Designed miniproteins, single chains, continued (2). Designs and how they scored, part 82

Each design is a single chain, and the fold is of that chain. pLDDT is the mean over its residues in the fold that is shown.

## One batch from the design tools (miniprotein)

Design m7015
Fold by ESMFold2-Fast:
Structure m7015 (fold): chain A 60 residues (1-60)
Amino acid sequence: SSLSEENQKLMDEAGQLGENAEKLRKEDSKKGEEAMELARKKFQEVQNQIKENLAKGAAE
């Protein structure tokens, strides 16, 4: 179940980006907005990657 562990790490990475973006928003609104946009994009990429990983896992 290597895919499960890999998917968890991807989610954790996306979560950390969101947390850092929130901290940046408190110090610099503009930089924080840019970081939030990056985190949102990363989360979407992670979600797509998880779907692809699951499809590949099913196909072997």
Scores: mean pLDDT 76

Design m7016
Fold by ESMFold2-Fast:
Structure m7016 (fold): chain A 66 residues (1-66)
Amino acid sequence: DPDLEAGIEALRRGDYDTAAEHFKKALEKDPNNVVAWGGLAAALLKGGKPEESKEPMQKASKLSTS
């Protein structure tokens, strides 16, 4: 997924707003993508939005446990 890859690259660069945008686009295509939920949570948390990171973290946790 190009948006997942772009989100990971932006996160590595510290471009948290761009990373969050790309992870959201990846999730529009695949709402069960654990990596995209985890990446969105990390981008929001590192970007200074800890309250907004809570739901993506819960989604990632729920999807990764089976």
Scores: mean pLDDT 82

Design m7017
Fold by ESMFold2-Fast:
Structure m7017 (fold): chain A 75 residues (1-75)
Amino acid sequence: SEELVREVMARVAEWLAATGDPIARLLAELLRALLAGDRERARALGEELLKREEEAKPLVEEALRLGRELLEELS
């Protein structure tokens, strides 16, 4: 459901923000912008992350792993 996906994204964003990593914070802000429907902010944050793709890759992989675990927990 859309509600379940939004809850998972919100929890992943919270975890990313808590890491203290600047790239994780950018990814958290991107997820929060997407949840808020702020397409302009999401585009700008997405472009910043793409410039730092190699640094962002492991954090995106961790975020997807956590998202899968949370989806199973909340389903």
Scores: mean pLDDT 84

Design m7018
Fold by ESMFold2-Fast:
Structure m7018 (fold): chain A 86 residues (1-86)
Amino acid sequence: NPEELRKKQLERSKELAQPLLDELKARLNPEQQRESIIELIGVREGIINGNVEGSVQEVLNMSPEEQAELAKKEGWPQEAIDLILG
């Protein structure tokens, strides 16, 4: 059931977003943090729709505003959204 898969993946994303951001902040500069967050958003969408490579490429080609809206939907904190928007 694709709707149940989406719900489960989004719940998992919300729970993991702050710990993942904290790990990224400990090891990476702000530009690398931004790139990693965008890639993680694309991977999550790809798991939900069954096309990881295409979803990563699609998210990378989005505007920062569109990337930020996906980050909000996946439960990323405001700090991550601010990094995406630059």
Scores: mean pLDDT 82

Design m7019
Fold by ESMFold2-Fast:
Structure m7019 (fold): chain A 85 residues (1-85)
Amino acid sequence: DETAARIEAYAEEHREELEEAERLLLENREEVAERVKRELGPVASQLSLAERAAALLEIAAEFLEEQGHLKSAEALRRLAEIARA
C-alpha cells in the first residue's frame, strides 16, 4: 500500500507537528465535528475513502489556521495531499 507507506513516513518525520494538531483538534472536538458535518456531510457518499480522508484533514487544517496554528495546519494539509495521491 503505497499511500499508507507515504502517510506513515510523513507522520514519522512530522510527529511533533501532527501530535500538536491532534491535541488542538481534540480540545475543539465538538466545533470541528460540526464543521465536518456541515462541509463534508452533503457530499461524503459521493467521495472515495481517500477523498473523504483528505477532505477531513483539509477541514481540520482550515480550522487550525483560523485559530492561528499555522504549523499544525500546514502539517495536516501536506498529509491530505499524500492521502489524495
Scores: mean pLDDT 79

Design m7021
Fold by ESMFold2-Fast:
Structure m7021 (fold): chain A 74 residues (1-74)
Amino acid sequence: GMSVELEDLSEEEYEELLKKIIEELRKRGASEEEIEEGKKLIEEAIKEKGKEEVGKELKKVLLALELKKKLEAE
């Protein structure tokens, strides 16, 4: 099957994860200022830890948001 695991997170996969997280945060009342600050922190984290490690954390965040969404019946 296609490699979709945490190794070698592509630019496209990373951007899709980030986009999904941002949309869920907007739905939950995050301001545009908070979203921009979050994006900046993620870019800095990638520079410090690398894209793979940040991608793992983003996937965990997305999973948590999806679980909350399901519990809230959104």
Scores: mean pLDDT 70

Design m7022
Fold by ESMFold2-Fast:
Structure m7022 (fold): chain A 73 residues (1-73)
Amino acid sequence: SAMDELRRILAETAAEAEAALAAGDHERALRVVEEGERRVEELLAAHPEISAEQRAAVRAALETLRADVRARA
């Protein structure tokens, strides 16, 4: 499903960002989040059946990850 694919992208983005932060590569961590945001927005645009609540939840998860990466930079 589209939601399963979105959850997979979120999990991969979080794991890659954490790996970059653990390596001290804050620039890479930000690029990983930016790529995850791009992939998510492309899927959301392609899937009008995804509810407004689900869209907000996915975007909130990415915003939280971005804030965490920025705070640790």
Scores: mean pLDDT 89

Design m7023
Fold by ESMFold2-Fast:
Structure m7023 (fold): chain A 55 residues (1-55)
Amino acid sequence: MLSEEEIEEAARRLAELVPGMSLEEARQGVIAVADLGLAETAEEAVRAALALGGL
């Protein structure tokens, strides 16, 4: 499972990559993929969130 630091890092990256996405929305997306066990790193969490949600 991702650490809190990895979740915050992934959330920031995701928000930067998706125009109009808030940091809160990005963080929830990252938490969802982490809860599903789909990511072992912040980078993987960003990729998984983008792939799954059209985020």
Scores: mean pLDDT 76

Design m7024
Fold by ESMFold2-Fast:
Structure m7024 (fold): chain A 55 residues (1-55)
Amino acid sequence: MSREELRKLAEELLKDPNLTWQQVVFKLHRLLLENGYSIEEANRITAEIYRELKA
């Protein structure tokens, strides 16, 4: 799964007014772990997406 795909997924999840950013981050982190990423990689990628969407 690419970072671009994760970014688009994050943008889609953020369209739900009932989801907080913390819930979006949690969902992305879980998805990365399920796709074989390490905890360190999942944390890094999630933080990068957060910065991009908050800029």
Scores: mean pLDDT 78

Design m7025
Fold by ESMFold2-Fast:
Structure m7025 (fold): chain A 95 residues (1-95)
Amino acid sequence: MKLPTNPVLALMLSLVSKSSEREREIYERMLETLTEFEKKSKNASREEKEKIMEELIRRTVEELRRELGLSEEELEEVERALREGGETVLSVLES
């Protein structure tokens, strides 16, 4: 398996390995979203990066609601974590 180049994504992959089956599936979905954001945002403008992140968050929240049956409280926590993770991914890319 290819390791993420971003340290935030590498930490999330470590958490996936240590989590329960349900938590692992949630973290894997979040890791996929942040990895896609990193790839799509590398050559994007600031405004375009914001639009990409909002689209990816909306898609991930809807997928988790539909496929895993997460509560609204759990989905709000996922959205917050993805926003914080996305900001950290951008900070690393701009470094």
Scores: mean pLDDT 72

Design m7026
Fold by ESMFold2-Fast:
Structure m7026 (fold): chain A 100 residues (1-100)
Amino acid sequence: SMKDQWINQVRYGVIVSQVMYDMARNIGDSVTAQQSQDVLQQMQDLLQRSQQMSVEQLRSQYRDLQSRLNDVYQRFSSRMSVQQQRDWLRQVRMAVSQDQ
């Protein structure tokens, strides 16, 4: 269903922000780590509330958080090597597969 697709998008957002937080901590980027953790907490809260929300409310709140996550990603990715970007994508894919 459309609602299940948006819930899966939020779940993906949790995974992406978690991986970004872990990688930022690993390389000593405290600013990206803090920003990623803030988005992670908000994504986790949204996921917990998702079943009780309308599709429109869920979509709207997810898009706001996705925008914030994209800003964090732009900052973080600009400092990553090609290999680190590949490692990040691999970690996200693995985490998504395990969450299914």
Scores: mean pLDDT 84

Design m7027
Fold by ESMFold2-Fast:
Structure m7027 (fold): chain A 60 residues (1-60)
Amino acid sequence: MYRFEAKIPDVRRLIAAALRLIGDFPKAKVSVKGDTLTVEGELSEEEAERIKEELEEFGK
């Protein structure tokens, strides 16, 4: 099981990241609390790497 958390203080970026991850990884559980985005689930190593890359892009 993988779990990733990213703090995205820009609300527009946070919403865009959540929608992108829901679309790209429908098997993952995506949740938002305040400015923190959490992605978790039984993911492949390849899916985990892609999620990490997408979160890094939204965090910049």
Scores: mean pLDDT 78

Design m7028
Fold by ESMFold2-Fast:
Structure m7028 (fold): chain A 101 residues (1-101)
Amino acid sequence: AAAAQERREELSGRILRALKRLVEALNAGDEEAAKKAVEEIHEVLDEGAALGLLSEEEAETTKRAIERAAKKLAERAAKGEEIDMEIFSEELAKEMARLTG
């Protein structure tokens, strides 16, 4: 129980750091850095699924939602909008809702 919770907290921290890097890359218009940040998030989600902390379906749905959110927010950043973590969280929640029903 305690060990599983500690692993969840570790993975959550890694995802949060990668999301912050993604937001920075989107604001910079750095497509390569944004792609790398998304790949890092995918790796953390795959590790979480392999450890049984989430299902493979949850991992794949979350990956798809993040890719869709990043794409839409890259378009908004290109138009001169500044993206922050709140804006990213809102778009991610919207994309998750579209995929989960």
Scores: mean pLDDT 84

Design m7029
Fold by ESMFold2-Fast:
Structure m7029 (fold): chain A 116 residues (1-116)
Amino acid sequence: EIKLVESGGGTFKEGGSVTLSQKWSGVDFSKYGVAWFRQKPGEPLLFVASISADGTTEYAPEVEGRFTISRDVAKSTSYLNMNNLKVEDTAVYYAGLVENGTIFKLGEGTQVTVVK
């Protein structure tokens, strides 16, 4: 069975930093890329960042230079390091495994709330 565990969400101050993590089990993590998405109330699911199995990264323009995605194959964990937080970063964040450009499974999400 494939399982995932998310952590790092909560309430943060504008200008602060947070690292979200998602741990995977029941799958050979080394074979998959990871993509992070976010959803704001009343909005569609939006792409945030991805990292391929070979380590190639891509970022949405609104987070470029502020967020960093990484993966730790030995720990079967993906990280989204979020710096210089803005109130507009308030959303539910999801990570998913990616194979051949397709999202295999999304997590249940972790809430990030940014306040002034």
Scores: mean pLDDT 82

Design m7030
Fold by ESMFold2-Fast:
Structure m7030 (fold): chain A 61 residues (1-61)
Amino acid sequence: SSMEEREKQIKEAEEKLEELHRRAAELEARRPEVGMEALMEETDASMEAIGYAVKKLALRK
């Protein structure tokens, strides 16, 4: 059913957000060594996390 499909998509989005959060924390820890490269990766991860958060909100409706 569509309700089950929404629940699955929300769970997948939550799991991806957790993975992105872990990756961002790892990049932040390495930030002094990598400088600009680490900042670019953190920005990309943050934008992806925002995308999944927005998708989660849309699916919640």
Scores: mean pLDDT 72

Design m7031
Fold by ESMFold2-Fast:
Structure m7031 (fold): chain A 88 residues (1-88)
Amino acid sequence: MKYKVRFTTTADGKATIEIYDENDNLIKKIEADNLPDAVTQLSEWLGKNKAEIEVVDVKGEATPALDSATLGEALKKAILGKTIRAGA
């Protein structure tokens, strides 16, 4: 099943990940003090639910170093390469 994912980061370094199904229903909201913790929780949720994600949107407050596309790509690589249980 395909899920849409939205990433939000704040200037304080906090991270929020919202997971939506194909009907745009919010299935899971992950809130963490930092992005790596949020990614870890996302990876565990994906493994338990045998879920596939598509990065939809990334919103960041902390300046030119946090680009939506680049951050989404890095998170996608982390989920696929190191932290997923599905299809390992």
Scores: mean pLDDT 62

Design m7032
Fold by ESMFold2-Fast:
Structure m7032 (fold): chain A 76 residues (1-76)
Amino acid sequence: SKKATVLTALYIAAVAADIEGRPEMAELARQVADEISKIKDEEKAVELGNRALDAVSRGDVERLRQILEEAKKLAE
């Protein structure tokens, strides 16, 4: 599924961030992936997952925090 694909990519991105010496980014990426995994709306999960991957690739911690808040809201 598309959701499984973006979740796998996010967990890989978190591992890569740890290896690169960005533990705060890695922890946020893991938290985002965990919350997205709970979202029942697959289209919204995929949209947030792709935005999170972009934020990790850019080193944008503030955007990742914003995405985490959105994911938590949708995880109901």
Scores: mean pLDDT 87

Design m7033
Fold by ESMFold2-Fast:
Structure m7033 (fold): chain A 54 residues (1-54)
Amino acid sequence: MSKVEQAKELLEQARELRARSRDALKNGDVETAEQEQRKADELVQKAADLLNAA
């Protein structure tokens, strides 16, 4: 699997986590929303590292 394909998979997972974070915020669960958002941010960073670092 290429680094580009690995990055795409990570970005799809981050997108799903961000959707869950938004749903948690709508339900007033700020702690869960922040945790899901942080997980998504970590996946985006990993994807960026794969694409930018080589």
Scores: mean pLDDT 82

Design m7034
Fold by ESMFold2-Fast:
Structure m7034 (fold): chain A 113 residues (1-113)
Amino acid sequence: TKFTALERRRVGSVVLEGAVIEDETGKTAVIGAALEAPLDAAEAAALADEVARLLEEAGVAPENAVVLLGGPASAAGLAALEAALRARGVLFTTVASPAAARAAVATAAAGFA
C-alpha cells in the first residue's frame, strides 16, 4: 500500500488537505475540508470545483473519494456542497470540527505510512 499526500489548497476560508491511498485494486482519496469561517452556497460551488480538480490531478475516480467537512456551515452551504459533490460522484460527510477533518486525513496517512 502506497500513501501520497495531496497538495494543501485554500478556497476562500476553507483549507483542503488530503491523502491518496494506492493498492493493487487502485486509488482512493480522503480529503479534509477544514472551515475557518461558516461555509455558504457560493463557497460550496468553488470548493466542489477544487475537489474535482485535485482528484483529476491525482488520478482518483470521484466514486473512490470522500470529502470530510469540519467546521461551521449554513444549511444552504451544506446542501449546495452535497449537491455539487454528488453531481461529480464524490461522497460527502460532516465531522465534528475542523481539527477532526485534519485528524482523519492524518490518521489515513499514518495507517498507510
Scores: mean pLDDT 77

Design m7035
Fold by ESMFold2-Fast:
Structure m7035 (fold): chain A 65 residues (1-65)
Amino acid sequence: SAELEAAREEVRRLAEEVIRTALQKGDQQAVDMAEAVLRMAETMDVDELRAYARALRNQLADLEG
C-alpha cells in the first residue's frame, strides 16, 4: 500500500540521518540501533514503522542537543 511504502521511506530517511549524526558525534550505540531498524524495516507493518520513526526522531533530537 502507499501508506506502507511512505512509512518505510520515512524510517529509512530518519535512520540514515541518525547514522550520519551519530557517526559525526562518535555515538556507536546510536549507529547500531539505527542500522538494526534499517535491517528490520522491510518486514515491519505500518504501526511498527510509525513507532520506530518516533524512536528515531527522539534519538536524532538527543544527538542534535
Scores: mean pLDDT 86

Design m7036
Fold by ESMFold2-Fast:
Structure m7036 (fold): chain A 84 residues (1-84)
Amino acid sequence: SEVEEARRRLEELERRALALAEELAAAIAAGDVAAAEAAARELGELLREAAREAERMGLPAEDVERLRRLAEELPARLTALAAA
């Protein structure tokens, strides 16, 4: 079913997000702005994919919009942390 496919894809995105979070944390700790920017950009792409899958699963529009907003705003905020 479409919901089952979306759930499986969200599980894959979760695994990718956890690995990426570790890379991002290391880049921020090192003050590596270029690495943090690259990792934050990938995280933004993952959040856009997650929003698409959440919509396919029939999650409330409010939750889907929240994920889309995070995908737009979060990369810049995370890059700024490495630059600080």
Scores: mean pLDDT 81

Design m7037
Fold by ESMFold2-Fast:
Structure m7037 (fold): chain A 55 residues (1-55)
Amino acid sequence: MLGERARAGDWEGARREARRYEEETGIVIDDRTIEALARDPERTLRLLEESRRFL
């Protein structure tokens, strides 16, 4: 998962997964969002899921 990669410090893997997610959902995941995922993955993922629901 993107959040799991970010927590592990795998920023390259996290960015790669973010690009895939963006292609699939249309939700742009910038570096700031990846940073938030590393800090609080569960909360950030919940917010992303909510945003996706309103697209």
Scores: mean pLDDT 67

Design m7038
Fold by ESMFold2-Fast:
Structure m7038 (fold): chain A 74 residues (1-74)
Amino acid sequence: MVTQEEIDLGMAQIEAGVALLLARQGKHEEAIELLTEAVERYKDNPAVLEAIREAAERMPEDVREAVLAALERA
């Protein structure tokens, strides 16, 4: 019933939420690492990459720029 792609999207959304919380706590390096690892892990899933891009738009500039650069390499 649930596809692996839908499971991966759900997991990426959870990871994006955690990264946003880390960024809000001033842990920008940890937020960047979490989201860039997610980009590499889910690089073959366009829906996940789009969700990560949307999450990055809500992040501070340094986190957003790093994540968008990782998305360009995927």
Scores: mean pLDDT 80

Design m7039
Fold by ESMFold2-Fast:
Structure m7039 (fold): chain A 78 residues (1-78)
Amino acid sequence: ALPNEEIVERIVEAMELAAKEGWTDEDLASMARVVANALKDRPGAAETLDRVAERLEKLGYPKAAQVFREAADELRAS
């Protein structure tokens, strides 16, 4: 299994590639919902989702970042 740090890098790379292919922040936010749901049962999922959110916000994708932050908050509330 991939470590969480590698998962963060692969997600960010995939979303940057999609953005280069013309995906908007709204499109990336839709992708983020699917990705966050797929990761929710991993150990350290909340921290992993927060790290992806921080990277996407710095890259200029605030809506996709918000989806990951909300998913992380939901996991911490459970």
Scores: mean pLDDT 85

Design m7040
Fold by ESMFold2-Fast:
Structure m7040 (fold): chain A 69 residues (1-69)
Amino acid sequence: SAAEEAARARALGERGEVADIAPLEAALSHPSPEVRAAARAALGRIVLDPSRAPEARRAAAEALSRVPN
C-alpha cells in the first residue's frame, strides 16, 4: 500500500545511510503522491542532518537534484 511505502521511505530517511539513498531516489518516482512526498522529505532530512555521514548527505542532495521539479 502507499501508506506502507511511505512508512518505509520515512524509516530509510531516519537511518540515513548511503545504502538508503538509492531506494529513496526510486521512491521519488512512485505513482503515489504520498510516497513521493515521504521520499522527498526523507532525503531533505538527510541533507540537513549534521549527524549523518557527509557521503550520505551529499548522495541525498544529488538524488534530489536529479528528480524533475
Scores: mean pLDDT 84

Design m7041
Fold by ESMFold2-Fast:
Structure m7041 (fold): chain A 81 residues (1-81)
Amino acid sequence: SVLSFEELLENARALGEFIRTNRLSAAQTRTLVTEFMQGLASLRDHYSDEQIREIIDALLSLMPEEHHPIVRELADALLAA
């Protein structure tokens, strides 16, 4: 079954908090965020671009600022496809 928008928002926040709380490296962050973005890519047709951006913003809101460029790079790739 497809995750709801609210479940995706909560999963995004949980991932961001996990990365921050566990002080994950850039390489570890890239691996987890890539997996998350692959999940979002499979769901793009079920959600508006605004909803996808809101999910990405939820992830960014909880994770360390130094890892934001990783998320932006992967998000740009997702939204360009």
Scores: mean pLDDT 85

Design m7043
Fold by ESMFold2-Fast:
Formats: C-alpha cells, structure tokens, sequence
Structure m7043 (fold): chain A 64 residues (1-64)
C-alpha cells in the first residue's frame, strides 16, 4: 500500500537524521531523488558531506 511506502521513507529519513547527529553536523537536508533513493546533504561550518540511502536495502553510501 502507499502507507507502507511512506513508512519506509520515514524510517529512511530517521536513519539519515541519526547519521547526521552521530557525526555532529549542525544542519542537514534530505531530498528524495527517486522512488528508491534518498539523498542527504550535511553541513557544519565549511564541512559538507553527501550521502545516498537505498530504501530497498537500507544501505547508506557516502559520495566522498
């Protein structure tokens, strides 16, 4: 159902938020790129990191 997909997306956002908190970043933004992918950009001062989350596998990949 659509509700299950929304739950998966919310869980994915929670994983990315936890990652940002664990890394001590002051701000972040999350964008859904497609039906299976979330992108998070995290910032702290002059530091920026970008991560992709695969919603099907739960794998998080850093884009350098």
Amino acid sequence: SMELLEEIIERGKGLLKKLAEEKGFDEYSIEQLDENTLRMTMKKGDEEEVYLLDLLTGKITKLE
Scores: mean pLDDT 80

Design m7044
Fold by ESMFold2-Fast:
Structure m7044 (fold): chain A 61 residues (1-61)
Amino acid sequence: SEFEKLLEEARKAIEEGRLKEAMRLIREAQRLATTPEQEKEVAELIGEAAEVQLKKREEEA
């Protein structure tokens, strides 16, 4: 499904440190989320992206 593709691509982008792309993909997945389980998966990815972004900010400081 399109949602599953976006979720997979978002996870890969987070793992590769491509945060801008990851956030775009997460937003698209969030728009397609129709079940509580899917909404939870999106929320977890948002949390992961936020943690990676925080670490990146510390490296730039």
Scores: mean pLDDT 79

Design m7045
Fold by ESMFold2-Fast:
Structure m7045 (fold): chain A 65 residues (1-65)
Amino acid sequence: SLLERLEKALKEAKKLLKENGSISDEEIRELAKKYGLSERQVRLLVAEALKELGYSEEEIAKYLL
């Protein structure tokens, strides 16, 4: 289901953020491909992951532009 793919992508995005402090555009494209999501859907998931990990609104906004 879409929800299951979103949840798996969110979990992997959180892992990448914990390990690297950021997610690159290439990693966003790879997550989109891996989970059958659009790049915009992945960017919104990355924003949610950053929010849950306590990142600032300024850092979060960088992934939504």
Scores: mean pLDDT 85

Design m7046
Fold by ESMFold2-Fast:
Structure m7046 (fold): chain A 61 residues (1-61)
Amino acid sequence: SKADAAAEAWRHLAEGADAEAAGDLERASQYYRKAAEYFRLAGDEVNAEAAERRAEELLAR
């Protein structure tokens, strides 16, 4: 369901934030990309774009 996809998106976003705080930028980027996929499945394009942008910013460092 869209609700299940939204829950998975927020879970992956939180895991990405934890990885970023730990300095694991590669792992954080992977979680943010996965969060974006789930946000799109949930129909949440705004948060999907934000998550993708965050992943791209980490890869640019």
Scores: mean pLDDT 86

Design m7047
Fold by ESMFold2-Fast:
Structure m7047 (fold): chain A 64 residues (1-64)
Amino acid sequence: SHMSSMISTANSLLSQSDQLRAQGKQLIALGKAVGTEYTNQGHDLLAQGYRLRAQGLALLKQAA
């Protein structure tokens, strides 16, 4: 059903958000040791992760 598809998509987006935020935090930590380019990449991944989280939560709200 459309609702089931939205919930499935939302869960996928939330899972991807978790992975991107974890990777972003690791790159920020690495950047502090190795160089600012990794810090910048880490912040980009965090921003992407938070956008996916917002999209996933919006879909869950729409499905409810």
Scores: mean pLDDT 86

Design m7048
Fold by ESMFold2-Fast:
Structure m7048 (fold): chain A 61 residues (1-61)
Amino acid sequence: LPTPEQLDLEVEAALHYIRAAVSRLEAERYLKKGDFEKAQKSIEEANEHERRARELDAQAA
């Protein structure tokens, strides 16, 4: 059974995956508006959240 600490890490990883998905949707909205600078920032935020999620998943395993 996973420990409470491992479950907390898995929950944090899940939240980062959700934030990454939200940031990608925001990037698509900005691209449709022609706001390429904000779209780029949202893509970078999504990539950063994915990295953090993967790191937390590795720590929980």
Scores: mean pLDDT 84

Design m7049
Fold by ESMFold2-Fast:
Structure m7049 (fold): chain A 120 residues (1-120)
Amino acid sequence: SSAEEALRERIIDAVGNRMLREGLMSEEELEALRKRIEAARLSPLATYAYLHWLARQRAGRPLSREEFTQLLIDALLNGKMTADDLLNGYVISLLLEAYPDLTEAQVRAAVDEAYALLQA
């Protein structure tokens, strides 16, 4: 939907600007990732998962798939932010507004979508 596409773009901009500011990515790489996310038709939640996981890998702080899944569950469902979160709480607020009935199964599905794109 147009609303889902607009939310996805806002997430890419918020996370992408953070990665650019921290020297983890160039503007050219960010635009390539944007096109890749759009081509894969990732949900906003999967887009957040993909970019957050990628940001952690590039910052030298990678998590296993299960550790990353638990991080997102804790942040989105339990209101627990970690000191290791490379993203601002603004994106989390946008996601909670978009997914008012968010479940653990939906978070796991989004991580699976993100993982598939990372391994492609």
Scores: mean pLDDT 83

Design m7050
Fold by ESMFold2-Fast:
Structure m7050 (fold): chain A 98 residues (1-98)
Amino acid sequence: SKLEEAKKLIEENPEHRANVLLVAGYILLTAALISKDPEEAVRDAEGARETFLEAAKYMSKEDLERALKLVRQAAEQSPYPEVRRILEETAKELEKLL
């Protein structure tokens, strides 16, 4: 499939892998903020955490600083205490890599 071909190209290029994971992390982060279901919001926040931490292995310093800023903003904006905690822990882990 085209998806399998895309995965192979991403695996062969660390920069493309970082960019794809960063976009996926941002999508999950946004989903966690706009979800009306707290359980879905927590799952999306956990997914964002895992995705950003994986992406961080391949990120430039500038991308990592941008991701950190977005995660911190999302933590402040979330109405759900559990989502805020997950995103705050994510921000602390990303900050350790700077």
Scores: mean pLDDT 82

